# Designs tried in a protein design run: designed miniproteins, single chains, continued (2). Part 16

Each design is a single chain, and the fold is of that chain. pLDDT is the mean over its residues in the fold that is shown.

## One batch from the design tools (miniprotein)

Design m4522
Fold by ESMFold2-Fast:
Structure m4522 (fold): chain A 94 residues (1-94)
Amino acid sequence: MIEDVEATIAEVEAFLGDRAAEARSWSLDELLALTAPLSPEQQAAAIGLYKGDLSNEQVEELAKRLGLSVETFRENVLAASTERGIRLIEEAVG
């Protein structure tokens, strides 16, 4: 588990605010453009929260685009995607 992943997610959600509900309907390019003021790690977390699974080719291209290592990018995407899954289960249960 990545340390501070919950803090990174909280910063992304605070930045998006009411727009977070719309983020899942955005294209990957729209999500990155709207989160451009955030850090590269926070943008990777936003992808994990709202876009789900990526191909290896998308991972390599996006890591390079954000200036992150592929490893750091994957860790932030996976941690945020896992947290999203947990929250969706909690919402479904009550």
Scores: mean pLDDT 74

Design m4523
Fold by ESMFold2-Fast:
Structure m4523 (fold): chain A 69 residues (1-69)
Amino acid sequence: MSNEEQAKKLLAEIQKIVQDFLAGKISPAEALAKLKPLLEQLASLLSEENKEIFEKEWAKFEAYLRSLA
């Protein structure tokens, strides 16, 4: 599987979890638990520059979700 195909699959799974969270179907804690392994896999496919930007933005979002728990 190409990195592009793998990234598209991971993004689709991440989007589904985010949609379920925004719809109130899952808790902030459940969203974090489900998103973390998918985001780690996605980060492994990024360039170092994009990975750093992604990690900084994710840290902000994680802090936000933890503040809601």
Scores: mean pLDDT 74

Design m4524
Fold by ESMFold2-Fast:
Structure m4524 (fold): chain A 66 residues (1-66)
Amino acid sequence: SNARIASFAKFGSDKATPLPIEATGSLEEQALEQCDLIEAAIKNNQPDLLKRRAATLKILCQQLKI
């Protein structure tokens, strides 16, 4: 049975606190990881994950251009 009760809109940084995750690697490595996850989402036919991963990749690319 599928029930739609939970609101997903407020899931995130409730406080305007920067969450500096100490990168395990460089920004380019993180971008490559997102590309792999996007490809996996396509192969597994998960469009919702694909859209979220693409948004993250775009942010990383913007930071790399600065």
Scores: mean pLDDT 64

Design m4525
Fold by ESMFold2-Fast:
Structure m4525 (fold): chain A 82 residues (1-82)
Amino acid sequence: VAEIKKKIAEHAEGLAKKVLNADEKLKEKAKKTAEEDLELAKKEAPEELKEVIELAAKAVLYAALGDEEKAKEYVKKAKELA
């Protein structure tokens, strides 16, 4: 479980970095995907993974919105929880 949490947090970090430097079209797609991932996490995620998945999805969502500070904050929270 801990290893899976770390992989989720690391993936979110890499993806958020990529999305922050992406063009507007890619940011729009990333925003939609992150919103869908948040919805699915709330409904379907296993209890022990739910919080890290939500934090990871929020990191990508804020990166897609161009909010670098919030994206970094949620990446940090996901990594600390993992």
Scores: mean pLDDT 78

Design m4526
Fold by ESMFold2-Fast:
Structure m4526 (fold): chain A 99 residues (1-99)
Amino acid sequence: SEARVNEILALVAAGRYAEAAELLEEMLAAGERTTGEFGGIEPASFVGEEATAPDPRFPFPQALVDALRAALAEAGASSPRELPEAERSRITLDVLRAL
């Protein structure tokens, strides 16, 4: 659901990472897409090489951006797009839970 993706993004922007992680986990368990056409919960939306400016509607905290970059580097990826969707979603969930 686009509304659920927007809710997760708003929680992330507010620094409410535990609540964002809970909703993301529910969305993944339901088989819903968190990535794709609407720029959902995707590491590329936070830290990707194509991110020329943050979306002013969803200003992500620098701590989250730094943590996602570190997690992607640890996974051996130079770009989030090199990783499968399931692995990207898992990394995002693990980072949100660690913050």
Scores: mean pLDDT 64

Design m4527
Fold by ESMFold2-Fast:
Structure m4527 (fold): chain A 100 residues (1-100)
Amino acid sequence: SIEEIKKEFMERVDELESRIAKILQKVDEVNPDEETREKILKLIEEAVSKITEAMYYLDLAVKETDPEKQKEYIDKARKYLDEAESLVDQAEKMVDELEK
């Protein structure tokens, strides 16, 4: 159902926001070189943009009355959320390498 999908998306977004906050905290603690800092911040900036796009399409899906169009919006929202998770995974890996 759309309510179950909305709940799934909200839980995933909350988890991503928590992970982003931890990455930013670790970047401040490690104080990496400017090039490395910029790369991590760019990955986070792109991830936040993808979360925004995912939420935009989820909102369209919730408001859509046509089941086929609703599914298309859900598929787009899911794709953007998956892309956001990939970007956060990349940023997290870069930060973890700096903590060695």
Scores: mean pLDDT 89

Design m4528
Fold by ESMFold2-Fast:
Structure m4528 (fold): chain A 64 residues (1-64)
Amino acid sequence: MVEGVGREGNVVARARLDGLELTVEVSGEGTEEQKQAAKDKAKQEALRRALELVRQLLEQLRLA
């Protein structure tokens, strides 16, 4: 499982990637624009972390 967090003002979004399913939870008070920005940042971070994790796992298998 890979997670990403996005923040815009006092709005915090968390994205979780489990297989092919991406879920996003939003907390905090803010405008709809801030909520959308937080969600987008969280999704981007989760996907970037997933790509980096794949590369790190390949390197760990080589070093282990």
Scores: mean pLDDT 77

Design m4529
Fold by ESMFold2-Fast:
Structure m4529 (fold): chain A 64 residues (1-64)
Amino acid sequence: MESLGRRLARSGDWLMKFLDDETRKRLREEMARQLELGTREGLSEMQRLNTEGTKLILKKSLEE
């Protein structure tokens, strides 16, 4: 494991395996929550940008 990134990823997996059930459950729930929140916000923001862009194009098209 010469690559620092690869070593860190492997260490993380091993730590997860050696954590007690309570800690693992809590960590999984927290990660799931953050991932869900990030995904929802990211998707919502992209959707909002598309809507704003479409409105601008439509308005300019109607105004020439």
Scores: mean pLDDT 60

Design m4530
Fold by ESMFold2-Fast:
Structure m4530 (fold): chain A 69 residues (1-69)
Amino acid sequence: MTKEEAIEKLTDYLIKHFELSEEAARKLAQDFLDSIPESEREKVIEEFLKLIEADDPVGLARFLAEHSR
């Protein structure tokens, strides 16, 4: 999956479950992925996609918080 595809999937999920605007959700998704080193990005994408597929918004929120440093 490309970085752009991952941003779109994360953006859509954030809009649906966290009631964010498209602009706010896309910015959060972009900033999150940009904060991840390129060497770890594929693994991080796979991990949050599993949370999205499991429909675990609480788990996703915790995951994003843990990686926002």
Scores: mean pLDDT 80

Design m4531
Fold by ESMFold2-Fast:
Structure m4531 (fold): chain A 101 residues (1-101)
Amino acid sequence: KLEEEKEKERKKWEEERKKKEEELIEFLKELMPELSDEEARELIEAMLEMARIVRERAAEGVDNPEKALEILIKEKGLSEEEKKKFTEALEKLLELEKKLE
């Protein structure tokens, strides 16, 4: 059975998810130093929920869900480098959450 292998991989995904979440928290606190860790986590959770909705809409024939995420990021006035880093971290978290399900 693959149960032991799945559990080992799941633990690695959980550790990676926590690491990426902490990276996003640090990033958000650099942009908005007044945010608490809890507030930053809530914002990340809201963004992940939006990313899930955008991806679900792509299955309904809505064009370019990635563009919706770019628009959200642009609202914060992020540089191109910050935008890429933030988007990559969110995408990684979303993928890890799907694997953990």
Scores: mean pLDDT 64

Design m4532
Fold by ESMFold2-Fast:
Structure m4532 (fold): chain A 71 residues (1-71)
Amino acid sequence: MLEELKKALAEAQKAAEEAVKLLGVSKTEQLLKPYDQQFVQYSDQGDLEGAKQALLDAAKALKAAVEEAKK
């Protein structure tokens, strides 16, 4: 679980870095806000699967926004 959580965090960080470069800091923060709240809530509850899913969902949303901006 901890290794999977670290991989999900790295994936989200990579997606956020690309989103910041293309969309800017403010828009990237707005896109991340709901997932950050979910991650904190699941982590506080000890739900590592939920925390991992929140990070993966954040990465997916950021990647989709970056691809849309490239069109």
Scores: mean pLDDT 80

Design m4533
Fold by ESMFold2-Fast:
Structure m4533 (fold): chain A 58 residues (1-58)
Amino acid sequence: SMEKAREAGLLITELMKAGLSMGEAVEKGIETFNLNDEEATMAGLIGQIIAGMEGIEG
């Protein structure tokens, strides 16, 4: 669902702030929220967009 993808995207951003790569953060998001392929793709995009807006380099 879009809501799951958004929550996972926020987690991905937090994990990237903690020093994880985007790939590692996405894998953790998939595990935590039990995401399907579409949700995982969307969560990764959301997390990357938020990270970019917050100036996170990772």
Scores: mean pLDDT 79

Design m4534
Fold by ESMFold2-Fast:
Structure m4534 (fold): chain A 73 residues (1-73)
Amino acid sequence: MTEEEIQNLLNQAEEKKNSGVEYRNQGLYDEAFEEYDKAEKLLDQIKPPTKDAIKLSEDIGVEALKIAVKKTT
């Protein structure tokens, strides 16, 4: 996989993450999870995983967890 291909996947995944955050802010949690899932699938194509891909995947996980546990605080 080329550096350009990796960067394109990272950019697309970040756009999906941002869409998920926007849906979450609107209370559209199912749509938010769908966008996060799309972002993770894009990141899963980066082999081997880069530092940026790992960091973005961690950030997506944190955003998804905020939906799942918001009533457990």
Scores: mean pLDDT 79

Design m4535
Fold by ESMFold2-Fast:
Structure m4535 (fold): chain A 83 residues (1-83)
Amino acid sequence: SLEEEIERIKKEVEELLKEFKELNVPEDILKLAEENAKKIYELLEKAKNSKDEKEKRRLVLEAEQGLGSLEMLLWVYKKEKEK
């Protein structure tokens, strides 16, 4: 369900933020990750409160895209650090 997807995305964002902090990433990268996470949480809150299934689905898809961008940011940092 879309409600299960909202909770999944929220948990994955929380886990990614924890990993950014545990890796002691530079403050600029951590700030960017936290700003992106805030935008994802705002999209998820709008989705949770939406009564229109099409709008809810759109907001969940936008949150999923935001999660993908956050995952990519962490992946790029890890790969650059390994060089």
Scores: mean pLDDT 86

Design m4536
Fold by ESMFold2-Fast:
Structure m4536 (fold): chain A 94 residues (1-94)
Amino acid sequence: SAAEEAREREIARLAEELFDILNTGPLTPEKEARAEELLERLSELSGLSKEEIKEIFRSAPQASKDKGKTEEERLEAARRYIVDEILRRARERR
């Protein structure tokens, strides 16, 4: 449905923003606060716990280690893995 598609787009957007914050320089207190806000919104919107989302983020480097020849390609693969895995689990839980 249109509502489900909009929800999935928002999940992807939030996950991508969180990934970018965690992978673009040092964590300042402001970035840390924003990351926590994004994690809370992702948890609420996806139906996954914050701990499950953190687990997905932690597993992303291992899942993407062989998915590119450059660091940039591996980071893009990790970003895709995170979005796809959150959406997959969200669909299973509705």
Scores: mean pLDDT 84

Design m4537
Fold by ESMFold2-Fast:
Structure m4537 (fold): chain A 61 residues (1-61)
Amino acid sequence: KAEAVRAAANAQFEAAGLPPIEVPDDATVSEIMIAALEATKDQPAEVRQAVAKAIYDAWKA
């Protein structure tokens, strides 16, 4: 799950022109989610919603 969540977040970051999420390879799903939220706090709502949805969909799959 953690790898899928990281991949989903990074895909949205790339689409938004952001650098890949900076988390350790052994980061938990919660750590990845927190880092993604922090990295996108100053982004437009549409970008934050897209990242959140991608993470949620990857986590629930």
Scores: mean pLDDT 77

Design m4538
Fold by ESMFold2-Fast:
Structure m4538 (fold): chain A 73 residues (1-73)
Amino acid sequence: SMEELDEDYKERKARLEAEIARLQHEIDSLPDTPEGKARRAELEARIASLTAEMNRLDEQYEKAKKILEEKKK
């Protein structure tokens, strides 16, 4: 149903946004040390992966929404 699609999309998007925000906050708190720089690179790679996941989620949601809208005819 549309309601199930909207609920799943909102929940998954909120989880991804919360994780990205958490990782960004951790980066902002890192010391300017070699260990801090290594951790920053790791966290930036994770943020990139989560951003790609969010973009795929947005595309899947829009496609599924259009299919469900066509079924309302």
Scores: mean pLDDT 85

Design m4539
Fold by ESMFold2-Fast:
Structure m4539 (fold): chain A 109 residues (1-109)
Amino acid sequence: PLPWYLQLYQDYVDAGNYEKALKFYENLAKIYEKLGDKSGVAWAYVNIGEAYLKLGKYEEAIRYFEKAIQLAEEVGDEDILRQAYRVLSEAYRKLGKLDEAEKWEEKAK
C-alpha cells in the first residue's frame, strides 16, 4: 500500500477532484512551512504543481515545480529533485517546449 497522503492524492486524482487536491496540499505546505520542514514544503509543492498540470494550468505548475526544486536543492533531497525534474519536463512538453522538456528529463536520470 502507498503512504496515506499519496493514496489520498491518488483518490482525489481518480475522482477528478484536482481542486480538492490543490486545497489539501496548499494547507499541508503552510503547515510544513510553520514547522520549518523544507522537505515537506518541497513535497507539497510538487503535488500542487501536478494538480495544476492536471487542470491545464501549465505556467502555475512550472512555478511550483521550480519552487520545489529550489527547496529540495537546499536540503539535498535527491528523490524530490528527480520527481520535480520529471514533472517539470512533462509540463514543458504540454506547452510544446520540447527542448526545455528534454533538458529537465535528462536531469531526472
Scores: mean pLDDT 80

Design m4540
Fold by ESMFold2-Fast:
Structure m4540 (fold): chain A 66 residues (1-66)
Amino acid sequence: SMIDKQKQMRKIMKEISKKASDKDLSIIRKKGVTAGMTGKVPSIDQLPDDLKSDATKLVTLAAQMG
């Protein structure tokens, strides 16, 4: 279960990295760390609409692992 979530997070991060700027990647990484530490899904309203779906999945998985 935890290994599967880690694999899914890596896959999602790879997809995000194909279309996101370095700035947006940095924001997403920080949001993922915060979600994992707190177990809460952080706001991603500042991200471009085309990144929101994948970023939401990533931070939700991170929160579930915390």
Scores: mean pLDDT 82

Design m4541
Fold by ESMFold2-Fast:
Structure m4541 (fold): chain A 83 residues (1-83)
Amino acid sequence: MSEAEKAKVEQGYQEALRIKEEGPRTKEELERATAGFGGWVGMRSGKEKETRDLYERGKKEGGIEMYRAFNQLYAQAKEIEEK
């Protein structure tokens, strides 16, 4: 992964953290934050397929399932951050 790609994933993670702190106001914000956490967790853990599958399932089912994906990926990101 290039430095530019890593920077983009880090930027997505920072945006996701901001959305988490402020609370997602729209479905689009929830999807963006979920994708941001998933991308960062996938990059840091190497579990890109698992994080992508969780996001895609949440997006397909919508509603509560997207919130579950959002919260699960956020929890995984915090575990990785606590090295």
Scores: mean pLDDT 80

Design m4542
Fold by ESMFold2-Fast:
Structure m4542 (fold): chain A 78 residues (1-78)
Amino acid sequence: SDIDEAIAYLEEAAKQDPSIAGLTVRAKQLVLAGPEDIKQLELGIEYAREALKQASPEVQPTLQRAIELAEKALEKLK
């Protein structure tokens, strides 16, 4: 599912750049709650975007992919 793939990319980004681990862990928790509460998914996407701003250039593509998948899941739930 788009949610499961987004979570996998968030975990991969955290492994490559531990400095964003706090933001990506919060994003992952909120994205996991997304199917039950759309507002949690929206907030999770915001945390992932904040992680993207702080991430090293080599990790940014992984976070962009996570955000794209989470946004795709959000569109399907609306």
Scores: mean pLDDT 84

Design m4543
Fold by ESMFold2-Fast:
Structure m4543 (fold): chain A 77 residues (1-77)
Amino acid sequence: SLEEALAKARELLETAGPAALEQLVLEVLSGGPSPYDAIDAAAAINVLVEAGHEHVLERYREGLVERFGEEVLRYLP
C-alpha cells in the first residue's frame, strides 16, 4: 500500500539520507517495473518533497510516467 511505502521511505530517509531515496527511484526506473515498485518510487518522491527536496518531483516525474503510465501521478504530490 502507499501507506506502507511511505513508512518505508521515511525510515530510509532517517537511516540513510536523501541520496538513498533518490537511488531507490533510479533503481525502479532502471529495472523491470512492477506496480509495487512504482508505488515505492512515488512514496520516496513524496517523502523527499516533504523534507524540502521539491526539485526531485520535476526531475523524476517524466521518467515515472514514461515507465508506468499516467496512473503513477495518483501517487505523486
Scores: mean pLDDT 79

Design m4544
Fold by ESMFold2-Fast:
Structure m4544 (fold): chain A 60 residues (1-60)
Amino acid sequence: MKVTVTKTVTLPTPVTDADLAYFAQQLELQLRSQGLVDVEATAERVSPTTIKVTGTGTEP
């Protein structure tokens, strides 16, 4: 079964490209640790201080 997770993160400072990469990687690791396969995660800047992180995976 396909699983999709979306999270919103607000930072105290302006979002950087490193922040986007970090949160995408953290969500990917979290989904893999839950046993999901074909895990993919992306992060998008939705405001100067807000990130939207979306991850997908498949239950084995």
Scores: mean pLDDT 83

Design m4545
Fold by ESMFold2-Fast:
Structure m4545 (fold): chain A 75 residues (1-75)
Amino acid sequence: SMRDNIRTSLTQIVNDAIMAMSRRIMDARGIDPSTYTTDQILADWFRSRFNMTLDQFRSNINAMIDRRVDNIMRQ
């Protein structure tokens, strides 16, 4: 459906942005990706910066995507 296509597109955009952010954090800190996973780097960064778990962040992002899809579908 159009709703599913919009949701998939937004999810891909958000995931690409998260991966780009992870790479920038690793580069800025001189971290070798072979030493730590992307999830470990993101979890530590979100905990230190926003006092939240990676799971909480992903939950919040999914809720934002849902609201954005609803807003687009109302147009």
Scores: mean pLDDT 75

Design m4546
Fold by ESMFold2-Fast:
Structure m4546 (fold): chain A 101 residues (1-101)
Amino acid sequence: AALPGGAKLEKPLKPGEVRTRYNPENNVAIAEYALDEKTFVTVVVKIENGKILSLGATVSGADPDLEVLEVEAKVENGKVTIRVKVRDANGNIHEFEAEIE
């Protein structure tokens, strides 16, 4: 629970960028994806003993009609891989993948 200064030094995500974080104290992996300047997808994975206990995806920003179609996570050799598919308000499918150690 101690990373002093991290929150104040975070740069805004640019469209198409992924930001990843891993908290080893509670084994929570987080991936944030910027679909555009105002629309973000956040995935939170809780891990215990190499197993996924909870997996959730949240959409925030200007397009609340953005639908999360698929969220997949796996844990392999201490690495968390997260895949997300979303459908935007125009019916376009966007996919991102993130790896977290």
Scores: mean pLDDT 73

Design m4547
Fold by ESMFold2-Fast:
Structure m4547 (fold): chain A 80 residues (1-80)
Amino acid sequence: MGDAEKGKKLYKELKLDDIFGENMQGKGLAPKLDGKTFSDEEIIEFLRDPAKYGFDFIPSLEGKLTDQEIKDIVSYFKTQ
């Protein structure tokens, strides 16, 4: 499992709150990424390649974070 507290720290350090909003509710054209709507696998795939889903303005986390750090962010998304 990912670590939601580490995910929260990474979320803020990467300024993802400027893209997805404070509670991951979505902001502007960015989608709401919550654990009630999306599976863990869908959120991971989106974070690795958001341009594949039509969100080229959202930075890819592939190569910037480890697989474990991406899972930590997903665990934080599940708490929102």
Scores: mean pLDDT 67

Design m4548
Fold by ESMFold2-Fast:
Structure m4548 (fold): chain A 83 residues (1-83)
Amino acid sequence: METKRRVLLHLAELASKFGREIVTTQSELARAIGTSPSTVSRVLRELEKEGLIKVEKLPNRRVRITLTDKGILEALKAKAEEE
């Protein structure tokens, strides 16, 4: 799914600048990707189920998202995927 790839790549970009642990909201991610908060919620659950991220629920609808080694490898593959 395109949205799932976009979320993973966005998280990897943030991780490259600020470190593997990203604190954000579903609304902020939805705005950055150009989708809905409900779609982000579903995509984050799918990525966590696939072992690509870990999600910790924080107060005030914030989440801490940690990229796993598997998540970083998948993001690098997606970024390198051309022809």
Scores: mean pLDDT 80

Design m4549
Fold by ESMFold2-Fast:
Structure m4549 (fold): chain A 83 residues (1-83)
Amino acid sequence: SLSLDANTVVIDTRTATAVAAEMKAKGYTYVKNVEGGLTPEGAYGIDQYGDVLVATASEAAVPAVEKELKAKGYKNIQVIKAA
């Protein structure tokens, strides 16, 4: 049944260290690095925190990363920008 297989990925423009600190503060347990890649605008990495997937990328790379994640089958993509 493919209707339940929509992974949610949050794209965060902060550093992986800053994301890890915030996720720990919110009570999420770090699980693993899931995958990463290169876009023409920059690199990205996806880490798993509990049931949440967080992709870290520079702000300039966000549109290319979102397109790449959609191409890989991630259906629910949310973008969080640093303040």
Scores: mean pLDDT 76

Design m4550
Fold by ESMFold2-Fast:
Structure m4550 (fold): chain A 115 residues (1-115)
Amino acid sequence: DEKKVKELVIKWVEEGINFSEGLEIGIELVENGIVKTDDTKLSEEVQKKIKEIQEKAKEIIDKLKKLIEKLMKEGEFDLKEIVEKVIEELKKLGLFASWAQSVIEVELRVELARE
């Protein structure tokens, strides 16, 4: 749920979580999930394609991290616009669903730590 994920990330920042930290944790969990899927007993051709997708996704995640740091430092966009831009890029990669799940899990961990 895109709207819920946007609202959760914005809430994290408003509740005192660093915006960079919140997004970086979400992106890191997606990156770790992609790396772990390399251990599939699929055909060699399918495994090769998965690996190529994983390498491309990792490069784009690294670029997104740098872009987020730059945008936050320059104050060029508001928080909502930055989150929307990150979601758009993740959708282009087909990673949005995995990232959204990671964001929800981070929210649960943060709320449990505060209770």
Scores: mean pLDDT 55

Design m4551
Fold by ESMFold2-Fast:
Structure m4551 (fold): chain A 62 residues (1-62)
Amino acid sequence: LKKKQEEFRKAAEKAAEIANHMSPEAVRRLAALTPEQLVEGAKELEALYKKTSDEIKRKLEE
């Protein structure tokens, strides 16, 4: 489906942005993954990072 192309594009852009904040070891692990694993991993990491960051901010704010 055309949605697959969009998913790959967004995942690649997100992975690149996340990589700027990741350790060299984490970047190396991402490079070792298959394209499909990378897409799934990037989506999972992005969602987890956003959720964790939001929860921490909420706890620390009050």
Scores: mean pLDDT 63

Design m4552
Fold by ESMFold2-Fast:
Structure m4552 (fold): chain A 81 residues (1-81)
Amino acid sequence: DSLRQQGLQYNFQGNYQQAIQLYQQSISQNPSSSGYTNLGDAYYRQGNYQQAIDYYQQSISLDPNNSYAQSNLRQSREQLS
């Protein structure tokens, strides 16, 4: 959706807080595995690994075959070990 695409643009620019706000708004209107993955990525880039883990788990709950979210969940857990 347009909100998720705008969030991706801000995330690419390193503006993670604005990306997070747009992803949260997108998810509240239309939850998706990719939306939760994007939110996880933004928190990961902020160094907020606990929040990243939570959102990657939400992504996997919606799509258990989301290998990208599974890989990023593993990476987020490694940052805390």
Scores: mean pLDDT 86

Design m4553
Fold by ESMFold2-Fast:
Structure m4553 (fold): chain A 89 residues (1-89)
Amino acid sequence: SVYEKLKAKLDELADPENADKRTVETYRELFNELLKAYKEGKITNEQAIELASRLLDIISSDPRAKTDIDAAVIELGLATFIAASRSEL
């Protein structure tokens, strides 16, 4: 399923051994994939909140992202998406 594929990508990205894959571009791509899956009805509101929260946690825990404006914009987008998705439940 799309959910299992996105979850696997997030699990890979959360692995400390894959720190080299933690780039703003990877975060942007995952956020866009998540939004697309949600808009196409391929994941539930609960799954969208789970996956978005996981991605937000990864970015918030990345010391290289803490001073990056593009990462901050993605974090804001994720937080907004989570809040909006919760309001629909």
Scores: mean pLDDT 84

Design m4554
Fold by ESMFold2-Fast:
Structure m4554 (fold): chain A 116 residues (1-116)
Amino acid sequence: MLSPRERAALELVERKAREAQAAGMEVDIERLREQLRALLAGEEVTPASPTEAAMIVEALFEHDLVDEAAEKVRRAYELLRAGKSVSEVAKELGLTSLNELAMLNFLRAEVLRRES
């Protein structure tokens, strides 16, 4: 059973995905929800697109779920907060795909926004 925060995060990604589809962007709502659920269950997931990576990161931060996400996401956030660059974090965690790098950039943007 999902917690209230996990339900709110899933509702947020579904709303954002519908808005993106209405704007003509290719987003798979079912895949996006499945990937967020998997991350919250502690499973490692590679986002299918930069747009979906942005939506997942926004949902995790908006509902304070980063610490409950898969280990690699939590570790990436900790390294970015410690002042490491996206390139250094990608090398340390073995992230090489465009979509994984997009997720790191969105995590870095959240770090910078919260320090401002």
Scores: mean pLDDT 81

Design m4555
Fold by ESMFold2-Fast:
Structure m4555 (fold): chain A 114 residues (1-114)
Amino acid sequence: SPLEQETRQMLQVQIQAVQRFRDFARQNQADPSLIAKIDEALALLQQSLSQSVPEALRTLTQVQDILADIEKEAQARLLQNPQDSVARALMLESGALITSVSMFIVILRQLMEK
């Protein structure tokens, strides 16, 4: 259906964004625990490509929760060391991804109500 096709296209955009976030974290030697959380979010998004639209929506809320946890941990590190440029970047990037995923959830819910 057109809804399923649009959902898959938007999921691919989110996958690419999270992959770039993971690559950034790895290149900057971020904490392995934070990288593991990014990998978990990425795996869930990749799994959502084979899911129904309602299942993908539930998966997106799980991804949003993982990204919020990453943002919280990055913020805690930045509060302990205000000069930690990697923690600042991780906080800002996770915040941007949360906004993107939240917008996608809203759009997808609106499309499902048609």
Scores: mean pLDDT 87

Design m4556
Fold by ESMFold2-Fast:
Structure m4556 (fold): chain A 61 residues (1-61)
Amino acid sequence: MIVERTIHAENGKEAVEQIEAVAAEARAAGIPLDQVLLRIVLSDGFVMEMSLSQWEALLEK
């Protein structure tokens, strides 16, 4: 199952908090993180698209 989630945030900190909430929901629902697609939109117009698994890989650096 592929789940698409759009996150609207004022800044990077708020975006991270929303992404972590989505990750917690996905884990609770048993959804594989590679099947959760994020579209992150910041108030300044910055847009980033990635899966939750790609997001977690970024945190390992």
Scores: mean pLDDT 77

